# Designed miniproteins, single chains, continued (2), part 2

Each design is a single chain, and the fold is of that chain. pLDDT is the mean over its residues in the fold that is shown.

## One batch from the design tools (miniprotein)

Design m4037
Fold by ESMFold2-Fast:
Order: sequence, then C-alpha cells, then structure tokens
Structure m4037 (fold): chain A 80 residues (1-80)
Amino acid sequence: MEKTKELIEKIRKIAEEGEREVRELVREGDFEKAEEKVLETTREINELAEGGSPEVVAAGVGGSIRIVGAFVDGKIEYEK
C-alpha cells in the first residue's frame, strides 16, 4: 500500500506542477516550451504509472489529461 500511495502522490504533484508551468508558458506565448513541458511531464507520469495498480494508472491518465488540456485550452485562449 505504501508504494501505491507514494506513486499516486508523486503523479498528482507532477501533474499539478506541470499544469501550472504549462499554463504560465502558454500565457507568455511560449508554445514551443509549453509543448516540450507537456511531453516531458506526461512522459514522467507514464513512466511512474506503468505497471502500477488501477489506482496508479488512473492517476497517471488523469494527470496527463489535465496537462494536455491546459496546453490546448490555454493556446486557444491566447490566440483569441
């Protein structure tokens, strides 16, 4: 249980930090760095979640969706 809980906490923290950084980069108009941050953060989340329990996998999927959503929504808002 300890490892599962720690992995979920790590994934959620990475997702929260990644979402914040992506939103900030998009706000600044730095879409290239924002995209790189999306790819890097989702890769880290996927590496932590792979082979995990259903709860860990669900946390990984949710985190990735949040980060990608932040990029897409932020880019749309910024461009108009």
Scores: mean pLDDT 80

Design m4038
Fold by ESMFold2-Fast:
Structure m4038 (fold): chain A 59 residues (1-59)
Amino acid sequence: SAAEFRAAGLEHYASLSEEKRKLLQEIGGTLRKMGDLWQQALERKKRGEAIEPMKVEPA
């Protein structure tokens, strides 16, 4: 059943070393931040906001 598969997944996660668990948490955090930035960019695009003169470093 789906419940059995979820339980097995949690058991597997608990069996990982502390180092591997930390690495997975860091990856998850980075992916969430990227998703937030992507969402903000899409919202700005939908509003038709001008990109120029939004240069960060004009020569």
Scores: mean pLDDT 64

Design m4039
Fold by ESMFold2-Fast:
Structure m4039 (fold): chain A 66 residues (1-66)
Amino acid sequence: MTLDERLKARLDALLASHPGLTPEQRARVREKASEAALEAMRNGHTPEQVADAALRAAEDEIARLA
């Protein structure tokens, strides 16, 4: 799998564990994950660190919505 495929799969699994989120909230979580991934990439982080940063941002956004 590419980094994008792996990140999408992990993010989809995270969102599946929070079925109470609206489509708009899920879109926001995905957007925050993408923003964090792009920032990590700009800072020269490894693909693993990029995925971890994206998932942490997604978890933080879900926590803010709760």
Scores: mean pLDDT 80

Design m4040
Fold by ESMFold2-Fast:
Structure m4040 (fold): chain A 57 residues (1-57)
Amino acid sequence: DAAALQAERDRLRTEGIREEVARLHKEGYTPEQIAERLGLPGKEEEVRRWLKEAGIE
């Protein structure tokens, strides 16, 4: 079903974004810079939440 396929694709995209967030944080980028690099300006709070959920803070 198209809806189920879309949900799975969104999940995979989110997992890829979280992995990239963790990598950029390890390289010393701030949440603001990470959000900008991922094309999510103004989403620094979401980036911080993802880092916290991953146990990185």
Scores: mean pLDDT 73

Design m4041
Fold by ESMFold2-Fast:
Structure m4041 (fold): chain A 78 residues (1-78)
Amino acid sequence: SATKEMLDMLSDMLSRAADMIKNSTDTNDQIVDNITKTLSPYIGNLVRRYLDFNGGDKVKASELLEEESEHYRRLSEE
């Protein structure tokens, strides 16, 4: 279904964003810019929010993105 395909896509994009953050030594602004250009502005904005709410903590932002990815993956299986 279109819903399943959309949820699978969101899960994949969130997991990619989490991996990009976890493996980066770049500044938070550079990471957000790269994610915006590579994945989407929507995911870039989400990453910016998670970084801002967690005082710029890349590890915490990455963990939250992985949790969101798993949430959408589970929804796609329902």
Scores: mean pLDDT 85

Design m4042
Fold by ESMFold2-Fast:
Structure m4042 (fold): chain A 94 residues (1-94)
Amino acid sequence: MKEALKETIELLLKISESSEELVKEIKEKGSKEILGERTGEEARRLAESMVKRGESLEKVAEILEKIAEDLEKMGLKKAAEEARKLAEELRKKL
């Protein structure tokens, strides 16, 4: 693993573990739609990095699905849809 990609994977795993905390923090900051777009973009970038290597596709898809569920509960439907769509693309590559 490249050092940068290893750190990205660890971050993605940690996001999965603390998805509720991240959602709560976004909610507290107030601008749900703007923060949703930013969160969705970051999740997409992390997933694309993993897809480029073809590693841990199932794991990344599971994390994105969990993130999407949390985002949708917050009313961040755009970000949730992007994360869910990316998870589906990853599963289709398997």
Scores: mean pLDDT 58

Design m4043
Fold by ESMFold2-Fast:
Structure m4043 (fold): chain A 64 residues (1-64)
Amino acid sequence: GPAAAAEAAGERTDREVARALARGDLQGAYSHAQAGLAALKEAGASPEDLARVERGLAQIRALL
């Protein structure tokens, strides 16, 4: 259902962003976070989950 899709999208985003950051790939982390935010919005994720990803994206952007 929509909740399961949002959860899966969030987990995928977290893994991809964490992996990129572990490599020092800030541009990759930013791109994954942007794509993940779009996927979470499409899946109808909670405002709390959206805000978490948006904060992470802002933090990565500050490092660019």
Scores: mean pLDDT 80

Design m4044
Fold by ESMFold2-Fast:
Structure m4044 (fold): chain A 61 residues (1-61)
Amino acid sequence: MPSKEEILEALKELAREMLAAGTPAEVVKHALTQLIRREVEDPEVAEEIIEEVTAFIEEEA
């Protein structure tokens, strides 16, 4: 399993690519939130990753 930091960086890069492709920020947030909750078994770690990724998306958008 990749580290929390590796997951965060990969998701931030994916978010940048989706936003650069013209995907609306709300769609990016929804898609990545669903992916994180499905793939990250620890709910506490999942919510930490979601919080950081959504904050990043809001800053970039």
Scores: mean pLDDT 80

Design m4045
Fold by ESMFold2-Fast:
Structure m4045 (fold): chain A 85 residues (1-85)
Amino acid sequence: MPSAEQLERAIDDAYKLGLEAIKAGDEEKAKQGVEDLRQLEELARKYIKDPEERERLVKLVEERLKELAEAAKKAGMDEVAKLAE
């Protein structure tokens, strides 16, 4: 089962992938980064039993998705921005 530390690292990795993809103009990889972040949010809700750690990880994903949505909008990637909302 994923630990809070493993999920936090995975969230950081997915966010970096999404940002790099947006900078490179790779919409397919950018969409993958957004989808990975959403899946990590579901895993945090399902497997992290400590309420404070769970809420922290969920909010971290929500913040990263908002950042990707804004970056995607600035890059003209409207579909990526919609997925991140």
Scores: mean pLDDT 86

Design m4046
Fold by ESMFold2-Fast:
Structure m4046 (fold): chain A 81 residues (1-81)
Amino acid sequence: SMIDKAVKKIYDIGDDLDKKGHTTISKNLYDAGKLIGKGTPKDFIDADIQIGIGQLQGSIFNDKTSLDYSTQSQKIIDSLM
């Protein structure tokens, strides 16, 4: 399903970030992926909020890599809504 493909993409991004040492934003993406997998509009909104928190953290710490990956993940979620 489209939801399953989106969840896989977000987990793949999270895995890549975790391997690069960005463990906090990786955890936020895993939490977002779990929410998307539940498949309701509320869960998609909750996932978008989790990614938004990651984007804010990336901006505060000037971590462009985390910010770019969080932005990509948010676009994936937005495409499901």
Scores: mean pLDDT 73

Design m4047
Fold by ESMFold2-Fast:
Structure m4047 (fold): chain A 73 residues (1-73)
Amino acid sequence: LEEELRAAIRRAIIGKPREDIEAAVREAVAAAGAELLDIRVSATEVLGHPAYRVEAVVRVDGREIRLELVVLE
């Protein structure tokens, strides 16, 4: 479940510009039947390449899951 949700979110946000990431995460979480409780998108860097760090708190089946993903810009 957590791994499937993480994969769905990652797939939804790969290749998207920063301004679209938050909306894409919300849509992916809703499509998975989960509730997005909190989301933070911040600029970061991976080996000199611009990237985004996405931190999300999701409720699914009564459980709160904290997810952190780093996606290249």
Scores: mean pLDDT 78

Design m4048
Fold by ESMFold2-Fast:
Structure m4048 (fold): chain A 68 residues (1-68)
Amino acid sequence: MASEEERAFARLHRLVQEIRDKNLSVEEAKKKLDEFLEEARADPTLSPEVIEMLERALKLIRKYLEEK
């Protein structure tokens, strides 16, 4: 069974795939990443450790989008 961590990262993976498949602009992609992080922070079932890992992943994705 998937843990809360695995489910959170599965959702992030789907979001990244959606951004790529739809060829979203950097602005649109960043908005979706920000919305995802806000939802994750508001989710009381996610541990602070999982939120921290998501924040790190989102920062790397955002940086990648800005460089390309």
Scores: mean pLDDT 78

Design m4049
Fold by ESMFold2-Fast:
Structure m4049 (fold): chain A 55 residues (1-55)
Amino acid sequence: EEVDKKVAELEARIRAATTPEQLRQVMLEFARFAEKYKLDPDTVERLVELAAAAR
């Protein structure tokens, strides 16, 4: 559940990013979080696609 909360927070931050720098910062944090907690590949793909669609 803590992992799910962080994923939701990162997803919201990706959606709220208005500059390339903000998006880069949240994606770096997301990448580190995904490595540490071994996030499901489907979840990783979904957030990457969300970031691409936001720009």
Scores: mean pLDDT 76

Design m4050
Fold by ESMFold2-Fast:
Structure m4050 (fold): chain A 73 residues (1-73)
Amino acid sequence: TFPQSRHPEAVDKYREYQDQGHTAEVQRGAREAYRQGFTPEAATAYGAASAARALGKDEEAKRLEEIAKELAK
């Protein structure tokens, strides 16, 4: 559960894609980012971005990737 975030859009999109059946894609992106040393919050944003890319939502993916980069600091 991710009840609060500086970027609730990323958490909301992660849950949205998970609920739509894209669980494997969001989890894959999130685990890869987390494995590379990113925070869990940044990993969540990367997971959502990964799902957005897979669905062809390139502008949304770009915004989520930018959020992930800010959270990875």
Scores: mean pLDDT 76

Design m4051
Fold by ESMFold2-Fast:
Structure m4051 (fold): chain A 62 residues (1-62)
Amino acid sequence: SNDDRLAELRRQMEEILRRLGGEEGLLAAVQLGVEERQRTDDPDLRDRIGALTQEFIDRVLA
């Protein structure tokens, strides 16, 4: 389901952040989110991946 795909993407993004740490980890997580959004044809899932990616962008800018 889209919920399961989004939850798995969030898990992968948080894992990258844990592994790399700091701004570098946040930027790597953002890159993964951007790439997954570009590969997604479902507009609802695409918008939700965009929102998830924006959460990590906001953390970089904080």
Scores: mean pLDDT 86

Design m4052
Fold by ESMFold2-Fast:
Structure m4052 (fold): chain A 62 residues (1-62)
Amino acid sequence: SLLEEAYEIAYKVAKEALEKGLSRDMALQEALFELNKRGIPLTPEVYEAAKQGVKAAEEELK
């Protein structure tokens, strides 16, 4: 689904951003930028899926 794709993309982008020392907020911005670049519409549902992907990446790296 589109939401699963948004989550997976956000997770991967956020993991790379967090590994580079960026904050969670910056990792979310990087993820949203990548979703927009790929033509995924930033609806509220996509935004929430992206937030969950970023959160999962942060929790995995702790």
Scores: mean pLDDT 86

Design m4053
Fold by ESMFold2-Fast:
Structure m4053 (fold): chain A 58 residues (1-58)
Amino acid sequence: RYFSELREFRRELNKRILELMKQKKTPEEIVAELTPVERQRLDELFEKAKEDYEKLKK
């Protein structure tokens, strides 16, 4: 199910955030750098997880 993929994606996102922090980027830069790419992937995984939830809610 998509929740497991979402969890793995969050792990990778956290690693990237740490790498950017090591590069001394500001929090705003980190958000700006990651948000457009990672948010789209996260939204796709959330949509699939939402679809799973809708089936369970039934």
Scores: mean pLDDT 65

Design m4054
Fold by ESMFold2-Fast:
Structure m4054 (fold): chain A 79 residues (1-79)
Amino acid sequence: DKIKKSEEIEKLIQEITSVYERALRLASKIKDEKKRKEFVERLINIRKEVAQNTGDIDKLKEALEELKKLLAEIEKEVA
């Protein structure tokens, strides 16, 4: 069903955007400049993968799981 696939993609992109924005906001609070830059670069790379794969549900799900793991790492670094 083409409509259901489009709805699933839109929901995934919305969730990815929400997690990405939270992760980027928290990463900006990291006091260690080297770690902050590394986390920001990892976030940008995942965002690029999402942009290249907007029609691929499986790849969007993988990107979301990577973002959730990265968010958890960033949360541990924020004091």
Scores: mean pLDDT 84

Design m4055
Fold by ESMFold2-Fast:
Structure m4055 (fold): chain A 75 residues (1-75)
Amino acid sequence: MKSKEEIIREVEAHVLALMAANPDMPREVADEILRVAEEFAKKAVTSSNEETEKLAKEAKARIDAIVAAYEASQA
């Protein structure tokens, strides 16, 4: 069973990996990703482990959608 700290760290690692994979990412896109991650972290502090897992999945999905939209705009 993953701890809350592990779940939060996984979301942070996901953000860092995406930014490392997209070094030419515009600041506006990077700021949007960081905003999603920050909103997740704030909610996770007051949530149960199960809710934190759900929030992490939702945050990762939103972040992935932001990156996908950016990549589509570069096509």
Scores: mean pLDDT 80

Design m4056
Fold by ESMFold2-Fast:
Structure m4056 (fold): chain A 63 residues (1-63)
Amino acid sequence: SSAKRDLVVRLMNKYNVSEDKKQAYLQAFNEDPDKALQNFIKDLNVDEDDLLKERVKVIESLS
């Protein structure tokens, strides 16, 4: 979904992911969004508070 993609983009920006890695994550996300999001969280050791905060921002941006 667009919301999951927006979440991934926000987290990539927050964790200063390089452009090359951003492209790789977005490609994986286009193939399997749920698996890609889980792998992304695990690979970057995304903090639960960061995940919740960015998820809230995504929800607030939706009409």
Scores: mean pLDDT 79

Design m4057
Fold by ESMFold2-Fast:
Structure m4057 (fold): chain A 85 residues (1-85)
Amino acid sequence: MDEEIQKLLQQVVTALTTVSLYQSSLSFQGNDQSAQQVGKLVDELRRLYDEADRAAKERDIDKLREIARRSQEILDQAQQIVNQA
């Protein structure tokens, strides 16, 4: 259980870190439109991270799995935006 909680939290952290790096990269390139779109996804991931931290403290593995799945969906969306930029 604790090992799975750590893995699920790591998935959320990895998604947040990766999407944040995409936003920074797009901003440095001057792609303001794509950076703004990815920035909204970063804000969603920050909210999901807060929910994930709460679920982890409560040891609610089903809630963590749901949050990790949603974080992956957002990461996939961000990757598509970067690939189109």
Scores: mean pLDDT 87

Design m4058
Fold by ESMFold2-Fast:
Structure m4058 (fold): chain A 114 residues (1-114)
Amino acid sequence: MELLDARLGPARLVTLVAENASPEEIRELIEKAGMSDEELKEVLREAIRLAAETGAAEGDFEKAKEMILRIVKLMQELLGMSKEEIIEILREIKEELNPEAQEIVEEVIEEIEK
């Protein structure tokens, strides 16, 4: 009864963020997909990992940082997460990445910690 195409996955979320989709548009997609806050948190976490890995592979570190910062904003607006909670997630993701992708995430953490 539910179409797979209606499900918001990490790759689709990265695409929507790249296209400057609003938090309100993303919220409506989440509601239509029937996603829990836990499922959304995991999708956002995997989207950050994907953005960092892609940016490292393409050598476009500034684009990757911008993408991750937009996903962080979605975590704040859609899940009500604190700065401290988001930094902890970013540190956990950083441990799973190669050195080049780790540098991208570290710079995002520094930008948030200001």
Scores: mean pLDDT 78

Design m4059
Fold by ESMFold2-Fast:
Structure m4059 (fold): chain A 62 residues (1-62)
Amino acid sequence: MDKTIVRAREAGPQQRLVGRVETDDPEEALAIARAWQAAGHRVLVQSEDVEVTTRINRELAA
């Protein structure tokens, strides 16, 4: 299964890493990313599948 990595950084000038999660479930990755984005953190999602990365980032932007 394609692994998806979700990373969160602080929204301030010192963008320290808040957390990093690896999952093989795109829905879990999206849920984690949304939770961190709702908390005001900057979220980066990367998957081995480019379409999964594109979909999650599109949904986070909406």
Scores: mean pLDDT 76

Design m4060
Fold by ESMFold2-Fast:
Structure m4060 (fold): chain A 90 residues (1-90)
Amino acid sequence: SQEKQAEVIKERLERTIKSILENVLELAKINPDRAKKFLEVASESLENMLKSYIKAQKLSPELAKAVEEWLQRKLEEMKKEVEKEIEKVK
């Protein structure tokens, strides 16, 4: 089902998001400016990856919107965690 494909996409992206966050948080302790730039590039890559999955799986507009909104929430959470880590080293 398309609902199962949407869930698989979210699971794959969530694994990638977790790996990115762990690496960016470590980088933030050493070089905050590079961490911010890395997060920006990684966020754009994740958005492009999602667009490719939506197109490949031919997700309905409703499911596509739901997964896009889910990703935007995850990206905002990552940004907040990185900003919190940067504040600790000031």
Scores: mean pLDDT 86

Design m4061
Fold by ESMFold2-Fast:
Structure m4061 (fold): chain A 60 residues (1-60)
Amino acid sequence: PRTLTFTRTIVAPDEESARAKAEAYAQALADAIPGGRVTAVEVKKISDTEYEATITVEVA
């Protein structure tokens, strides 16, 4: 098994919106990677409208 980590900047008006966008990106990443499974989604506030999403995917 391998662990892959992806980081994206998300523009959103609040943390709930940022989380929803991060989860959507995580699902897209898992779908694009054969055997990929999302194991973690973390969102960190950078500014009032910017968030950093860190997505961890395990590959068999």
Scores: mean pLDDT 82

Design m4062
Fold by ESMFold2-Fast:
Structure m4062 (fold): chain A 98 residues (1-98)
Amino acid sequence: SLEEKQEKFRELLNEIAKSGEDIEITVKTENFEKKYTAKDPVEIADFLNEAFLLAKESKDKKMTIEVKSKNPKALEAFRLAAEIFKETYGIEAEVKEV
């Protein structure tokens, strides 16, 4: 289940990358706000992992992820990421399209 979600997330990010359009990602918690713009799947995954690790270090229990993309698969991908990271780090993330 978790492994299947990770594979699906990777596949969605690769499909989004093929569009050539950047995704603007804003992560907000009570303790920080971070913004990153990228189209590369590895850079996006690294940014999300860093944000969730920082949230865990800051003892945040909740996070908001705002996604700006012209690709309709972006929202699906980031909702899957939220599920993966909830299972991995115990942090609940709400994903919003902006």
Scores: mean pLDDT 82

Design m4063
Fold by ESMFold2-Fast:
Structure m4063 (fold): chain A 73 residues (1-73)
Amino acid sequence: MSLSREQAVKLVAAGVLLAGVWYMVEIKAPREVIEAEAREALELLEELEEEVPELKEELERWKKELEELLAKA
């Protein structure tokens, strides 16, 4: 995979944010906090889908999971 340092950092950040959103939904954290973190994750995932087409399928899956988590929050 041809990931730049910046793209690799964004990918890790998106993954951490996704895991954080999932955890916050499970523990019933305040909706405002869940929405804020999910928005940051979605923004990073959208940028990465354009920058790294070879990860598009995986990133689309993460984006769908975030949208489902937001719907539950």
Scores: mean pLDDT 79

Design m4064
Fold by ESMFold2-Fast:
Structure m4064 (fold): chain A 67 residues (1-67)
Amino acid sequence: GPEEEKARELGEKYAKLLREALEAQGLEVEVSYEVIDGKFIRIEYVVEGERHVQVYSVEDVERFLTP
């Protein structure tokens, strides 16, 4: 539905910005995202062999991406 589509767009945008920010620091990074029930965005990234997982609400991610 529209909520799930919005969550996917926000997750993709956040993952792209995170990857670009880390790569700009010269770090080797892999970033992926998953939408959970159209309400949460799970971000998983590996930086220098360390795995990190963050879970945010769609509202929080939208807020992070708004100036």
Scores: mean pLDDT 84

Design m4065
Fold by ESMFold2-Fast:
Structure m4065 (fold): chain A 100 residues (1-100)
Amino acid sequence: SEEELRELAERGLEIAEELKKLYPDDKRIDNIIELLKEVLEDESLSLTEKAVLLTIAAYGLVVTAKRYKAPEELIKRAEEVLKEAKRLAESLGVKFEIPE
């Protein structure tokens, strides 16, 4: 739903802002913040497009938090947002292949 997507994007933005306070020189975090703002503010994007962008942003949060060995609670919060974003995107017919 649009409400669920908004809640997830807002949760993602809170995590991104916390990571930015811890790692202020990482421009990748700035890019994730801008992506999350586009999900929240760009009315031209469909629900499916917003879910795709949210999943990409959430994946970036998880990768960044793990790379820096951020506080475990912050990593867990990022993983929960990614899990829910991916579930929402899949419910809309989107399949994500996350390379590892």
Scores: mean pLDDT 84

Design m4066
Fold by ESMFold2-Fast:
Structure m4066 (fold): chain A 96 residues (1-96)
Amino acid sequence: IDEAFEKAKEIVKKELDEEEAKLAEVHLELYYAAIKGYEEGLSVEEIIERMREIVEKAGLSEEERKKYEAFLEGARANPEEFLAGVERTRKQAEAF
């Protein structure tokens, strides 16, 4: 997982321009935090809190921040679908 995450960040930096790479890195950090929280047995609320901190610290524009806030509210509203998504992403990372 850690190796898959680092390689994904390298690919993002290589394929995207600097501004697009920063947004993609935030997205990767959110998935990494969700997978790690899931593996630690954290509640959906605890995982969402960690993800919110990442979004706040990322220095995103108001427009981009609103998109991530909508994603986090969606996760809170549909925790089963959110956790199923995290498990799928974890399996994909392990297959790497």
Scores: mean pLDDT 75

Design m4067
Fold by ESMFold2-Fast:
Structure m4067 (fold): chain A 110 residues (1-110)
Amino acid sequence: MSDEEILRKIFEVMDEGARRLVEGIEQGKSKEELLKVVEDTRAEIDKLIAEITDPAFRYVAQKAKDDFEKAALEGIEKGLSPEELRRRLGTVLAKWFLEYQIVLIEKKLK
């Protein structure tokens, strides 16, 4: 699988993790259940990052993962509303997806 395909899959995993967290809060899931969603999402992303060979794509993937995990954990600890968590996680995803697109463009210009 190409590094581009791996990184795209990482964003899909993060999007699904964000959805599961927001829906979990809406459904009244426990803090422990929400933390498990973060842990499972991180573990899946770590497996994908291990397959990346290009340092620029690996950097974006690692930073996206770190920012996602931090935002999710802080959101759970602060008891953020589903709407607030959705905005925060969506902002993280949008930021790193843009960085991914920049790396793709830079590689095509080389």
Scores: mean pLDDT 87

Design m4068
Fold by ESMFold2-Fast:
Structure m4068 (fold): chain A 78 residues (1-78)
Amino acid sequence: SEVAELVKKYRKLAEEYDKLAKEMEQIDPSEAYRAKGLSEYYRLKAVAARADPESRQKWLAEGEKKYEELFKKADELR
């Protein structure tokens, strides 16, 4: 289904960004936090895509909040 393909795409992106975050931890901690923010964002988008309509907005909002918090930490490490 279209939803299953979308979930697979978001999960793959989350895993790729999580791997990038781990690779960057000791090289560029700022970039590591940015990659982790994107990983969490896509992970929660995958959850939202399979959620009921009322819960979907909650998961999307949590993804955006985690993205913002981790990007703020990245900026603080400049």
Scores: mean pLDDT 85

Design m4069
Fold by ESMFold2-Fast:
Structure m4069 (fold): chain A 85 residues (1-85)
Amino acid sequence: SDLEQFYQAYLDFLDALLRNSSDEVLAEKLKKYVDALINVMKTESEEDRKELVDTEIRLLDILAKNRPSLKETLEELKKKLESAA
């Protein structure tokens, strides 16, 4: 299911983040996580999609402050999330 794929991608990203993995590995896992989130969002209401996008953008902004080397990748992912809402 889309939800199962989302949870797996989320856990894979979280594991990579907590292990302080390289930017390349984090970018790969984060892109998969964002793609899975967009798939889950397709079945949500317009209001819930907006809330999910707003929340995720805030989380990506926090990550960008803590890991500036990922800023370019995070900006691309924010644009992708906004386009999916």
Scores: mean pLDDT 84

Design m4070
Fold by ESMFold2-Fast:
Structure m4070 (fold): chain A 73 residues (1-73)
Amino acid sequence: MLSAAEQIKKLAIKYTSEAIKLIGDMFDKILQLPDTPEGKKKAEQLLSETHKQLKALSNDYQQKVQQIQQQGS
């Protein structure tokens, strides 16, 4: 059985990997946009949506960390 610290470390690696994928996808999409006012507005929308996805991922991570901390000392 893994300790709480080991479980949290493993979860942090998974969270980081998912966050990197989201950021990389967003970056690639922004680079495909034209250098126009419309393109800048679309880039801001992509940033906002990616931020929401990262916030949801962070919330999921925190909930799982709390569960581990409550069940494993």
Scores: mean pLDDT 81

Design m4071
Fold by ESMFold2-Fast:
Structure m4071 (fold): chain A 71 residues (1-71)
Amino acid sequence: SSAGADAIALLERELAERGYLTAEQARELIALTRKAGMRGSVAALERGLRDRGYLTAEEARAILALLREEQ
């Protein structure tokens, strides 16, 4: 479906403009990562979000790249 690709594109745009993902955007990324079956990445993202309240550009960009490969 197009929904996953659209969500990835939106998160990439927000990341490029802001330099990080907010807690709400981080939860969307975590949901996409969980749907893709990337359990280790889910745990890492949840930890980062818990500890900081946001996801860094480096964390988000790495996972977005992996999600694009899974589509």
Scores: mean pLDDT 83

Design m4072
Fold by ESMFold2-Fast:
Structure m4072 (fold): chain A 87 residues (1-87)
Amino acid sequence: SLEELRRLAERHPEVREALEAVIRAYEDLKAAVEAGAPQEEIDRLRAELARRMEEALRLASRHLSTEDVDRLIGLVAEIAAEVQALV
């Protein structure tokens, strides 16, 4: 959930900015889909979200415990599944 992702960001200053970027990219994509934005814009935002998720996981693997990394992987997978259901 976004709430759990926000809690991870609050607890881990080292990855906070990257996790907040994931949340922002997801919210931007969801808003664009709900507004009926052109497919080109949706594709761009989807690519941006994927890039932000990849960067967050990369940083997490360097700074977080195995347990917190596993939790983040699960949250990222949930977001990806929600995006696939929307698009």
Scores: mean pLDDT 86

